# Designed miniproteins, single chains, continued (3): the designs that were tried, part 103

Each design is a single chain, and the fold is of that chain. pLDDT is the mean over its residues in the fold that is shown.

## One batch from the design tools (miniprotein)

Design m11568
Fold by ESMFold2-Fast:
Structure m11568 (fold): chain A 92 residues (1-92)
Amino acid sequence: MKTATLSSAEPDPRAALEEAKAAGADVVEIDARALAAAPDPEAAARAIAALARGAVELGLEPVILVDSEAIAEAARALLEREGIKAEVRLLP
């Protein structure tokens, strides 16, 4: 299983996801710490869900890395509601 890492601060997240898939990645770790600048955790969760959906559409398994419990909770709730299978991992 090959893992690629993507920052949520990437200027073109879609191109980065497509490049990871072309390189043979099975899993993409999305570093969402840059989304701490979002005005609220639900706005960050929506951005995370969009990235996770894009990864799933390309056949990648998304793993979301966050450093905020509020963002982790909001992201998990939204991903469950939208039926997106993604792991949300709270960083130390």
Scores: mean pLDDT 78

Design m11569
Fold by ESMFold2-Fast:
Structure m11569 (fold): chain A 70 residues (1-70)
Amino acid sequence: GGSVASNLLIEELKKGEKSVDEVKELLLKLDREYGMDLDVVEERIRLAREQGRISDKAAENALKAIEELK
């Protein structure tokens, strides 16, 4: 479900910086395979950033990708 998709996204963002387009492609793939609520994913990204689990740049690119898909 959505928690699996969100966890997979955060793990990919932890591996290194992804471009906005790369995050958009990943979000579309995860939505097709697992189902995904973009508002829940946005909150998970913000929380991961606040906890220092992902870089500011990784979070910014991911949040921009989500905004462009809404």
Scores: mean pLDDT 82

Design m11570
Fold by ESMFold2-Fast:
Structure m11570 (fold): chain A 74 residues (1-74)
Amino acid sequence: MEKKKKEEEQQKEVEQALSAGKEGSQTMKLLGLDTSPMEQLGQQAVKDPEKAKDLRDQLLTLTSKLALEHEAKK
């Protein structure tokens, strides 16, 4: 019933989640913070593609919030 396009979209979402996790990890590393949370969320998207969209949104939100908070203090 579901089209192949859904699976292709899931793969794209997983790749986007990994990219967001990589950016988050770089941001955390520059801040001298633990990169584990960003890496865990990114890897979780690979393990659970069905949750990749939610995990990507969480990664983007967390990364943006941390970057903005640190930028505002510098």
Scores: mean pLDDT 72

Design m11571
Fold by ESMFold2-Fast:
Structure m11571 (fold): chain A 74 residues (1-74)
Amino acid sequence: APSAAELARRLREVAEARGFKLSPEQEALLERAIATDDENDLANFVQLLAAEDPALAGELLREVVAALEAEGKA
């Protein structure tokens, strides 16, 4: 399974590729998860995103899963 830092990088890449706008607070938590490789920092990002925009949270999760599956096939 990918690490918390790997998942956080993929979340950022997908958000950028799809043109999703993350708040400065969401970006800060995501950067923290990338830097620390800590599941708690990643969980804090996901919780904030889900609380502020549950539809975006669900869409980002689906896109990250799809991207990881595509890399596993490449």
Scores: mean pLDDT 78

Design m11572
Fold by ESMFold2-Fast:
Structure m11572 (fold): chain A 93 residues (1-93)
Amino acid sequence: MEEAKELLEKGKEYFKQGDYEKAKELYEKAIELLEELVKAGDESARPALAEAYKALGELYESLGDYEKAREYREKALELEIEDGLALIKKALE
């Protein structure tokens, strides 16, 4: 978890500096680690994974790869919708 979050933060720094190649590598590595955690049943990794997907989607848009940008944004939205529904259910209890 912490390793993946650190990679995501470093990737965002490179993205802000315009180093899209390094940002992409860091985002992809963070996503790989976070996907493994979620697959292993670590639900606490889901918000970080959604954030990483959004970051990579924004990066692909900046590169002009709109198809990949849409794909990753859809993956992030799917996680955010699930998390939002869980929050609403908890609030109703």
Scores: mean pLDDT 80

Design m11573
Fold by ESMFold2-Fast:
Structure m11573 (fold): chain A 112 residues (1-112)
Amino acid sequence: EAEEGAKEAAKGGTEAAKAAAEGGKKNDKKGKEEDNEKALEGGSLASQGGGLAFESGAKKEGFIGSSSGGVAAVSAATSVASGHGPDRESAEKAYEAGKKGLEAGKRALEAG
C-alpha cells in the first residue's frame, strides 16, 4: 500500500544518511572517487524516493526520506572535503539504501 512504500522510502533515506556519517567517522583518509560517487548517488536516489512518496500524499514520510537523502549527500561531500571520505562498504550501503528508497517511493506514488 502507499503508506508502506512511503515508510520504506523514509527508511532508505535514513539508512543512507547513517551509512554516509559512519563512513566519514571510520575513514581518516580520503575516500576513493568511486566510493565518494556511490555515497553521493545514494543520497540523491533516497531524496528522489522521498519526493515521490511526498507526491503520493504521505507528506511526513516523503519529507523524512527527501531530507535524510539530502543530509546523506551533504555528509558525504563534507567528509570528502575534510579528507575523511566514505569507505567502500559504507558507500555501497548508502547506494543500496538509496536505490531501495527510490523503488519504495515509486511504489507509494503508484498506489497513492
Scores: mean pLDDT 70

Design m11574
Fold by ESMFold2-Fast:
Structure m11574 (fold): chain A 60 residues (1-60)
Amino acid sequence: VKEEIQKLMEEIAQLSGVPLSDIEEIVNRQLEISTEEEVLKMLKSSLRLIKRRHRERELA
């Protein structure tokens, strides 16, 4: 996994509470059938949504 993808996986795990191992398994599987750029875009999109939800929850 590329370093950028790894950093995004770690941030998603931290903010969502999903185990990093589960995220790694999903990402590795996706990399078999998708390009690294497609996976990176998917992770960035997921992180953006998670950050929005997390911030709103912390402010409440």
Scores: mean pLDDT 76

Design m11575
Fold by ESMFold2-Fast:
Structure m11575 (fold): chain A 79 residues (1-79)
Amino acid sequence: MEAEREEELAKKILELAKKLEEEEKLPKELALMRAQMLMAKELYAAGEQESLMGKMSDEEIEERLKEAEEKLKKLLAEQ
């Protein structure tokens, strides 16, 4: 289901952000922004390949990215 994939994506972004914060000593906000950019790049590249294979549309990829960002903003507000 899309909701579960979005939750997994948000968790991956948070894990990557924590790794960047600890390893590169970045502020939380900068680490999260960089993690989001890296994940967006991977999703876009994977989506292009999946679209060629008929798995996902560009609209689905963009919608998932937007939902993941909204979930991250909610998590950030609580942190």
Scores: mean pLDDT 65

Design m11576
Fold by ESMFold2-Fast:
Structure m11576 (fold): chain A 91 residues (1-91)
Amino acid sequence: MEKELIEKIKELLEEKREELLEGLLNSKPGELAGELKFEDKKNKSSLTIRLERNEKGVITYTIEYKGLTDEQIRFANKLVNEIIEEYEKLK
């Protein structure tokens, strides 16, 4: 179950990677830069990641989760930070 959830999060991020990078590059202060949603109804687990450019022009993100382990949450945080680092290299 844990490996399946991590794999699905990876797949979702890979599918959304270009969209998220474009959102980060084109977002204006106060705008949503990108959003990533995952639901596993069988295991009653969910993950929502929102990337926003705040009014000061700084990229911030929020992670909302249910039924995830600390390891799975750390993994999601790592992947989001990797996308943000990739965006910073493109500037």
Scores: mean pLDDT 76

Design m11577
Fold by ESMFold2-Fast:
Structure m11577 (fold): chain A 104 residues (1-104)
Amino acid sequence: GEAGIQGARDAAEGARHAAEVAERGGDASLRSGGAIRAVGGGVSALLGARRDGSEEGIREAERAFEEANRAALAAVRGDGEEARKEAERAVEAARRAGEASAAG
């Protein structure tokens, strides 16, 4: 459903933004904003998948939520290299979750 797709998009965009800020040595408040969006998006994707999704959709949304949390933690810590790596995983997982939500 739309909620799952939007949640996946927010998870990906939040993770990417938080990682970019961390890599540039940006302030903690800007890193936290992206991290909050990433985690919130992951939660919304998971709740949307559980409402409307197949078993595959739920599995991909759970993966997106887990990777969004890892990306958020790395970004908040200010480790730009780790944050980028985890953000790439979060974006890939979120894309799969969004595609599964659209297909179901």
Scores: mean pLDDT 76

Design m11578
Fold by ESMFold2-Fast:
Structure m11578 (fold): chain A 65 residues (1-65)
Amino acid sequence: METLIEEVRRAAAGAVANGGLSEEEAAELVERAERSEDVAELVGLTLRALGAAVEAGLKTGKPPV
């Protein structure tokens, strides 16, 4: 599942760039993806990383009042 592992890597990198994940958390997600033999787990890891990136983006876009 090379494509899904690559998606986890990209999503995790985006989440780190946006401050949604630490570099350590992103590395853990990528390591889990590389060790995973389950497509559902790989999809879950991708969605987790994307969710963190989106949440961080929304927080930085918050107007003061």
Scores: mean pLDDT 71

Design m11579
Fold by ESMFold2-Fast:
Structure m11579 (fold): chain A 80 residues (1-80)
Amino acid sequence: MKVTIEQLDDKTFKITSEDGSKIKKAEVTVNGRVFKGENGIVEGKLHRGDVVSGILETEKGKFNVVGFVIDDKTAVAKTI
């Protein structure tokens, strides 16, 4: 499943599932730093070229994700 990560402001990014599943909890590592959030909202800042990995908890269960930041506002990831 594809996952989109979008910077909302200078302190917060949002994780959205392509299939519309609600992201309940997220624990994601961006360029070696661990960020945690609930309801798809995570406190953190994205930079182009950062590697994203982690675990998403949705209404369908827990999934590992891997991806990368494609610009200063957007990352793309896939569940494994």
Scores: mean pLDDT 81

Design m11580
Fold by ESMFold2-Fast:
Structure m11580 (fold): chain A 77 residues (1-77)
Amino acid sequence: DAEDALPPEVLAELRELDAEIEAAVDAGDWKALAEASERAAELLLEAVPLLPPEYQAAARRQAEGARKWAEWAREKA
């Protein structure tokens, strides 16, 4: 799992953002969903050079997914 290769502080921030995304979805807070998802995508992309090559593709795919989530949420906000 790409998360296992991340620095502890990056992993902690991603987990906090995952919780914010879940809370935003449950509340129907599309603005909060867009902001948290975009931040998660940025954090994942910044972390890609720090990961072993085998995890870099997975991290980029997660970042793309988070950006698609943010884009969708912005359309609904």
Scores: mean pLDDT 80

Design m11581
Fold by ESMFold2-Fast:
Structure m11581 (fold): chain A 61 residues (1-61)
Amino acid sequence: GPVPELTAELGERILEKADELYKQGIITEEQRRNAYRIAARVFEKAGKTDLAQEAREKAEK
């Protein structure tokens, strides 16, 4: 399977892209929150519990 570092990079890219698209008005707040939930799941699979927690907290805003 993919190494944890590559999986964590995917999670980071999801967060970055969601924030960029939201800032540009392309996606809604709910769509951005859904992307954060996906990123949290990706970080959990990578064993990056702190990053997963941060993404989850952002999804609840």
Scores: mean pLDDT 80

Design m11582
Fold by ESMFold2-Fast:
Structure m11582 (fold): chain A 133 residues (1-133)
Amino acid sequence: DEKVKRAEELIKKAEENVEKGEKESVSYLVDGLAYLAEALRYVKEVAKEDPEKAAELTKRIGEVLKKAYETAKKYPELSEAAKELEKAYELVKKAYELLKEDPSKTEEVVELLDKAYEYTLLALGYAAHADAK
């Protein structure tokens, strides 16, 4: 919950700084993606115990991933990060649909969230590399 909120705040700052043309947008994206990865790891565990809470958090994570993807697309140097974020978003969207339709498919939801976590870490790596230049 706290990690989801922090990811939301940082990705919002990244988005706002892109509109202002401020160079710190990529730094906020890096920090936001780090919290987003931790949030995915947390929600994966929540899905095993509380599918309803996991659905709420998964929806919020999906919205943050979509904003991160749209923000990354505005920077040519983040094209690889954007591709990985798009993959993570599609997986989180599928996980959310399964959590809403069939709570018995918790194992499939965990696998989707694990893959989304992997793609989010790849996006983080690409964004951090771009930020370091």
Scores: mean pLDDT 83

Design m11583
Fold by ESMFold2-Fast:
Parts: sequence; C-alpha cells; structure tokens
Structure m11583 (fold): chain A 72 residues (1-72)
Amino acid sequence: RSPEEILRGARDLAAMLAAAGRLREAAQMLYKESDIMREEGHEEAAEALRRAADALDAGDVQRALSILEEAI
C-alpha cells in the first residue's frame, strides 16, 4: 500500500472512530500504522501518523485530522 493510501485510510477511520467516541482505539491504530510505515522506510508518513495519534490521545480530533490531511 502507498503512504498516501495509508494516510487517507487513517484519516477516514480516525474521523469515524472519533465520531463514535472511540478516540483511544483510533490513537492505538495510528500508532501501529506509524510503526509499520517506519519499518517500511516511510519516515514522513510514520511521523504524521504518530503526531496524529498523539493529538487523538490528547482529545484533539480536529488537530489529528489536520495533521493527516496535510501529510497526504
């Protein structure tokens, strides 16, 4: 999968899970995708996913979605 496809999928899924009140689950998913992207050598995508996950852990959904959108 391309980094752009992962970032779009992460954005859409984070928005869906946040709307359902599942912020911790959304953050955990983005941390896992960040680790996978880093292992595959996609450092910029990995960093965007990690920063978005940190924002979700802080309860800042809008910031998380903005970080992902800017990285696409």
Scores: mean pLDDT 83

Design m11584
Fold by ESMFold2-Fast:
Structure m11584 (fold): chain A 74 residues (1-74)
Amino acid sequence: ALSDEEKFNQLAQRAALEFLERGDLELLKELSEIVKRAIAEGKSYAEILEEVTKFLEEKDPELAKKLLEELRAA
């Protein structure tokens, strides 16, 4: 099973690549700012993973479902 750090890294990288590929630079920027803020606040990887998941579910629920299913298969 993947660690929380590995799950976070995979989810964040996959989401960033999907946003970049479709030219959604504003969502890419928002994702980057959420991660940067959480790291600056000293949050754990489990907490950062939860915040990224909530962000994706709010902004793009279909993408969130796809990426979370990919994490379960890893």
Scores: mean pLDDT 85

Design m11585
Fold by ESMFold2-Fast:
Structure m11585 (fold): chain A 93 residues (1-93)
Amino acid sequence: SELEEQLERAMREWREDREGAEARARAADARTARIYTAAGILVLLEEAGVPEEELERVRELAIRYIETDDKAAAEELTALLQEIAEKLGIEGV
């Protein structure tokens, strides 16, 4: 989908220019800010060595949240991120 392409592009920007990606997130409209925030989280999880199966779960929930702005999707995403952070000892996710 177009959103999956936008998310992948944002993830590449986070990998190559973290400060630029953060600046884009702050200046962006709500939907674009959600895309860049989700991309930053996914890149952080990739760098931490999160298994591909868990990365796919995060990606699917992030896409759903970005497209729907659904509170339930946001809560599920937050819960999954906290669970992954606890398992890997990552702080600030």
Scores: mean pLDDT 77

Design m11586
Fold by ESMFold2-Fast:
Structure m11586 (fold): chain A 87 residues (1-87)
Amino acid sequence: MKTLDKLGERVTLKPGETITLRPAPGQVVALRVIEGEGKVKIERNGKTEIKDIKPGDYFVLRPGEELKLTNLSDKDITLEVVALGPA
């Protein structure tokens, strides 16, 4: 399991890998898909969702949220954390 906690950080998820993203206090961030496509499992606030993703897709996290994202595809997915609001 990999953890992203800094802006501009990129991670490549292999099939079956999970990341955890935690924004800094008071910060709104997006987790953006840079490369890769296919199904991912998203876990936030006690809910689980399966989505199909492609490059340019993003997930917005508000202050105090935590997101876990698992690559359910058979290909690598590259993600980046992008700031959307004040720190």
Scores: mean pLDDT 76

Design m11587
Fold by ESMFold2-Fast:
Order: C-alpha cells, then structure tokens, then sequence
Structure m11587 (fold): chain A 75 residues (1-75)
C-alpha cells in the first residue's frame, strides 16, 4: 500500500530535488539502522514512519535528523 511519503513523492516532478532526497533518504536511513544492529524489518518500518511524518508536514529534513528520529522509535 502506498504511504503518504510515496504519494507525495509520486506527485512531484521526476527531476525534483525533494523527490530524489526522499528516495535516497529511505535507503540511507535503513542502512544506518541495520548497521546499528536493528533488523531489516524494523529498520524499514522506522524509516517509513519518519519519512511519512516529514511528507505530511511537507518538510525535507536532513538524513541525520531522520536517522536520529528513527533510532528513537526503535529504542
């Protein structure tokens, strides 16, 4: 099922910097959480949750901030 993040990203121009940021951020956040010892399933769930919140607010947070928030969700 598409998330608010995917719906927002899909509404953007394919060359939009915001779209590229969201696509890259999901990958980087998941990789960082897995490297920190979290399961792949938990990492994807946390990454999806923090990106969904950012998309709902129409914000483009830094990858570092997204990683920190996602880690707090898994604490």
Amino acid sequence: MPTATQLYVSSLDPNSPARKHYEEAERVVVAALVAAGHSLEDAFRAAQAVLDEAAKRKEVPSVEELIRRARELLA
Scores: mean pLDDT 74

Design m11588
Fold by ESMFold2-Fast:
Parts: C-alpha cells; sequence; structure tokens
Structure m11588 (fold): chain A 82 residues (1-82)
C-alpha cells in the first residue's frame, strides 16, 4: 500500500518536473506550451486521461524531435504505472 502510493507520487513529481523543465528551457510554439502546461497541471491533479490527451496534442503540434522524445518518455511512464 505505502510502496504503491510512494511510486505513484514519485512518478507524478518526475513527470510534472520534466514538463515544466521542457516549457522553461525550450523555445516552443505557443500552442505546444499551452498543452504542456495543461498536461503538467493534470498530472499534479492525478488526472491521467487529460494529461495523456494534452501530451498527445503537444507532440502533434511541436514536431520537434527532442521534445517529442521527452514527451513520449513521459507517456511511457504513465503506461507503466498509471
Amino acid sequence: MEEEEKKRKERYEQVAKLLEHIIKTSNLDEKTIKYLKEAAEAVKNGDFDKAIEYLQKAIKESKNPAIANSVLKTLEAFKKNP
């Protein structure tokens, strides 16, 4: 029970931090930034469905290989332990 809650919270923190770092350090399209911000907020609230939807929208809009790879890694983290 405790271990499961700890891992879930740790993943949320890592994912949210990754998204915030990408937003802060990358020169991205305004739409991509909006989707990443929405995804980060959804992650903090534990709303996986919305987080995944916004991440997919961000990938589609960005078309930047580095950003796409970072966001895909984030989605894989969600799939491994939602």
Scores: mean pLDDT 70

Design m11589
Fold by ESMFold2-Fast:
Structure m11589 (fold): chain A 73 residues (1-73)
Amino acid sequence: MLAEIKEAMDAAEAETAKTHDKSTALGAGIAAAFDRMLVRMLQEAGISRAEAERIVREGDAEKLNEALRKLAE
């Protein structure tokens, strides 16, 4: 009984904290997944992982477009 009450209270506090962070965590997760996908696509186009990570971090649209063209060929 006491352990169950404590568990329910701890769960409610954790849920409240998660609700505040839920949209931020979801957004960060989506952004990270998208960045990983772009890095993978750049690597498939023959770009090194280090260069691919730089392009994604800096938002180099020209290099991204070049890689997409190469993959489409």
Scores: mean pLDDT 67

Design m11590
Fold by ESMFold2-Fast:
Structure m11590 (fold): chain A 86 residues (1-86)
Amino acid sequence: DKVEFETGELLQKLDDRMLRYSEYPEMAAEIQKSIVKISQLAVDGDYESALKGAKEALKATDEAEKLLPTDKEKAVKILREMAEKL
């Protein structure tokens, strides 16, 4: 199924982004929370919500990355709010 495949691809992209933030462990932790929640939606068969959540989480990660290295607290807050919204 295309939606299932696309969800997996976006989850892999989120995992790659998390690994790139080794020097920002709080950002990595919040991305990991989003990955867990999106993966749970997919396991529960809610691929529409999983795909939407993965797209929104990647967008939040892009916005957070633009704030580095100068505004780490705001970057973490963006990712935390995204994880809470899921």
Scores: mean pLDDT 84

Design m11591
Fold by ESMFold2-Fast:
Structure m11591 (fold): chain A 97 residues (1-97)
Amino acid sequence: MEAQKALDEAIARFREVGREAADKSLDETIELLRKTLEEMAKIAQKYSPELAEAVSRAGLGLLNRVGYALQHTGDKEEVLKAIDEGVADLRAAVEKV
């Protein structure tokens, strides 16, 4: 499915952002993640409401994990872990729809 292919490419960019996070500020990391999620949500919304909801839900979960890590630890290792887990959740959510 073309929708799934477009989201899969966005997920690949997400993993690349996570890899760059070690060399970026925490604020820059969140901004890159937010932009990637906005693009994914926009693509999903064009194809189906169920897919859009799945992507939005998983995406918000990722941003909440990253925000939590920043507020409670400020540790880049925890931010990277949150990104990696968020990517896995997002992939699973898309495949389930």
Scores: mean pLDDT 70

Design m11592
Fold by ESMFold2-Fast:
Structure m11592 (fold): chain A 68 residues (1-68)
Amino acid sequence: KEELIEKLKPILSEEDAKKVAESVYNALGTRNLDIVLGSARVTLKKLGKEDKAEEVIKIAEEFYEKVM
């Protein structure tokens, strides 16, 4: 979602924010928080951004709770 990308851009680069947001968005259909957050974490690990994982995961969790 565009809103999620905007919230992640200050923490990640625009390109990385888009990739993480896409993984979260695709996982939302599962309605499983662990799967959604796990998807974001795997994407961050592949991007070499594990140092930002806690901050990004918190944003993704807040977004999930807002949408649900």
Scores: mean pLDDT 79

Design m11593
Fold by ESMFold2-Fast:
Structure m11593 (fold): chain A 83 residues (1-83)
Amino acid sequence: SAEEMAELAVRAGRAAGLSDREIAAVAGRMILSGGENGKKVGEIMARRLGLTPEEAVEIAKETSEETINEAIRRIAEAVAEML
């Protein structure tokens, strides 16, 4: 489910040593460009971090593409190790 994917992504990001702001930037990217499923997961991730979806989108806009892409890579790697 989107809830389970969002929880896993936040947990994986934290396990990988990412800040909540870096995880929020990934959530905002998913809302902006993740399609319908990515938007839903990103919105749940934002709420789990204590942020609104709009705040996560703003953080993503203020974060470099390189930083967001590295955060996504680290989350994906940590998720693979959890499964």
Scores: mean pLDDT 88

Design m11594
Fold by ESMFold2-Fast:
Structure m11594 (fold): chain A 74 residues (1-74)
Amino acid sequence: SLAELEARVLAFLERAQALLDTAPPEARAEVAAINDEAVERLAALLAEGASVDELLAVVEEAEARLAALERRMA
């Protein structure tokens, strides 16, 4: 649903920001790259009239990449 998409995007952005505030410079660059790639893909899909399911797939991929990075930093 659109509400699920909005909630997941907000949660992802909040988590990414928390990592940017606490991570060392090299890890921050990787967090920024993950965030920038996700935002760019979402913007392109929105311009093409993509479905909510297609947008959710991009968010899910970004969430997985961010979680993997966070685990590597632990």
Scores: mean pLDDT 84

Design m11595
Fold by ESMFold2-Fast:
Structure m11595 (fold): chain A 100 residues (1-100)
Amino acid sequence: DEKRKEIIEQLEELIKYIEDFLASNPEVSEEEKQVLRIIAGLLERAKDAVKDNKLELAKLLLDRIEELLETNELPEEVRQKLLQGIKEIKNKIDEMIDEG
């Protein structure tokens, strides 16, 4: 259950990162803002899935976020930060699945 708390905290950190970025960078395009808001929504759904012990659903939602990060134009710093965070969270979810 400790690992679940770490995953939830890391998901919340990524959501906060996006919210803080959007608040501090009003000049980013409306298309970029829309993509980031969709990603934040998917992170919230992944967090709820982890809380409900729906780990495969959480992984599917994180895979969808990675697809959005790869197929959309976003500031490179934001893209790299989110990709790194998603990769780390997916690894922790895989460990939880393997532990049964």
Scores: mean pLDDT 87

Design m11596
Fold by ESMFold2-Fast:
Parts: C-alpha cells; sequence; structure tokens
Structure m11596 (fold): chain A 67 residues (1-67)
C-alpha cells in the first residue's frame, strides 16, 4: 500500500538524518533529534511530543503524522 511504503520511507529518512547528526560529536543526542525533526519539517509541538516518547511510541507517532 502507498501509506505503508510512505511510512517506511519516512522512517528510513529519519534514521538517515539521525545517522548524519550522530557523526557530529559536538551536540547532545537530544539536540541531534531536534535538528533532524526540524529539517524534516516537524512543528515545535510535534518535536516536543517526540522528545518525550520512547522509541517505539515515537515510531508510531511518526506513522500517524504521515497520514
Amino acid sequence: DEIEKKKEEFIKKLSEEFAKLSKTKNISPLEQLEEALKKLGFSDEEIEKLKNMKYEERLEYIKKLIE
């Protein structure tokens, strides 16, 4: 399905952005997460929710945001 493929591609993009930021030794993991999400077009409210979620919950929330 289009939705499933779109979700998988988005999760893959997130993982790639996180991998790029993790190479930057000068910023904390939380700052890396915020930068990745901002670059992907997430709102401040959405970023705040994602920061306070466990990895599995975060993944599910992102799937819902893709619609």
Scores: mean pLDDT 63

Design m11597
Fold by ESMFold2-Fast:
Structure m11597 (fold): chain A 59 residues (1-59)
Amino acid sequence: KAVADILSAMTSLKKLAKQNGLKAAAALLQSADQAQAKGADQKTLLTQIQLVGRALTNE
């Protein structure tokens, strides 16, 4: 369930990054997808999402 919530958040962040042309956030979201595809744990996925959040505030 927690993984599903994280994936939902990632999908929402991808849409926001694409709509706002946020290059750094888009790249970090791609890295998060790649990590998830490799079976990354919840802590790793959460760290990637936090990096995306920081990129969104810095662009």
Scores: mean pLDDT 69

Design m11598
Fold by ESMFold2-Fast:
Structure m11598 (fold): chain A 82 residues (1-82)
Amino acid sequence: SLEDELKRLEEEVARLRHKKAQEEYAISNIKKWNPELTEEEAKRLIDAIKAGNAEEVLRLAPTNPAAQLIAIGIELDKELEK
């Protein structure tokens, strides 16, 4: 049914919009605490964050306190959220 397909697409769009907003927020937050970081480097960090790979986030920005906090938050969310 076209209506069933539309509902599925609407749910997917809502999920993608939420992820986009989270990504933009994370990029902005990372750059605030590391102004030397380029947008491409920030996006690499976001990709690692979205993958839930806190260790890779720390590898990409080991001295960035914002990235360190985000990486810790990801690990804590995995343990505490479920």
Scores: mean pLDDT 73

Design m11599
Fold by ESMFold2-Fast:
Structure m11599 (fold): chain A 93 residues (1-93)
Amino acid sequence: MAEEDQAVVREVEELVREGIKAANEGDGEKAKELFQKALKLAREKIESLSKEAQARIGEILEKIAEVFKLSGDLKGAEEAEKLAKELYEKAGL
């Protein structure tokens, strides 16, 4: 991946890792904020990402969707799943 694509992927991965950590520590509000930041970043960058970066971020967003479902945030889960699908379609998957 290009350095710019790698930077976006790393930032999304970092936000998700911090969000999962916050959720495991019982801070659901912080987890939700971090996951929403990851979704926003992915959505803002979707058209500028390489196919490899799109596929990678799609995988990460599917993991976020599972966490949202487990926490009862069905709207967050649906938004993450839709964006993951769009990323996979753009990646040619």
Scores: mean pLDDT 81

Design m11600
Fold by ESMFold2-Fast:
Structure m11600 (fold): chain A 95 residues (1-95)
Amino acid sequence: MPEEITITITDKGGPKVPELQKKFEERLEEIRRAVAEQGRVLTITVTGDGPSQTTINALGIILDAVRRGTLSPELHIDEDGPVGSKTVTSGAQFP
């Protein structure tokens, strides 16, 4: 049965840049694939306009943690975000 982890990223900085958007989507695809291979489900929601390089770097850390099996459901990511940006961790396995 899949264990579900939800990560919400608030990105308030920068314009939409096609190169960054492509890198962001490629990183998300790799993360989702790696998580699925472990029998887990990961949902990442980004709020704001276009991902920054900092957000892409954070996704790289998440991907590495997923591949190592060390991803914590309590992981939070803040990138120039307001106080209160957080990972939603309580949505696991409920209908």
Scores: mean pLDDT 60

Design m11601
Fold by ESMFold2-Fast:
Structure m11601 (fold): chain A 73 residues (1-73)
Amino acid sequence: EFVDELKETIDRKIKELVEQGKLDEAISFLENVIKLLEEMRELARAAGQDSLVEKLDELINYVKKKLEELKKM
C-alpha cells in the first residue's frame, strides 16, 4: 500500500540520518516532506480526489508526529 510503503521509507531515512549524527538534516528532511505533502493535498483537493486527500492527511499527520519526536531529542 502506498501509505505504508512511504511511511517505511521515511522511517528508514530518519533512522539512517540520526545514526549518522545528522539530526538537523533529519529535521530538515521531514519539514520538506510535510511541505510537499501539503502542496500535494491542496492539488488533490482541487482535483476532487477525496481518497487521495485522505491518504495525504494520514501521511502528513504521521510525518508531523515524527518531526515532533526528533525536535525533542
Scores: mean pLDDT 84

Design m11602
Fold by ESMFold2-Fast:
Structure m11602 (fold): chain A 100 residues (1-100)
Amino acid sequence: GEPFTLMKLPEILQKVLKLVTDKEVVTLEELRLEVGALLEKLKPEVVPEDPSKVKLSEDTPEEVKELLKKFTDKEALTEAEIVDGVIEYAKKEAEVVEVP
């Protein structure tokens, strides 16, 4: 398993997560759960040509659209690709904070 690591998320991720939680997300496990909750709240549109893929609706907050552009140029992604993309972006850009 991945080591337990507290992290300070990039500002764009913090803004997106505030749409679904008032709690500070500091672990990758918490981030994965909150991104799942965000997708449930956003109700992304299923792509007619590939029902496994979803695209963001016009009503999607600009912060979410900006976040997706950080790791993909694709208009349609699977929900798993969105979650994994956010996790990988967080791993790359987050400031790692060691717990004393």
Scores: mean pLDDT 71

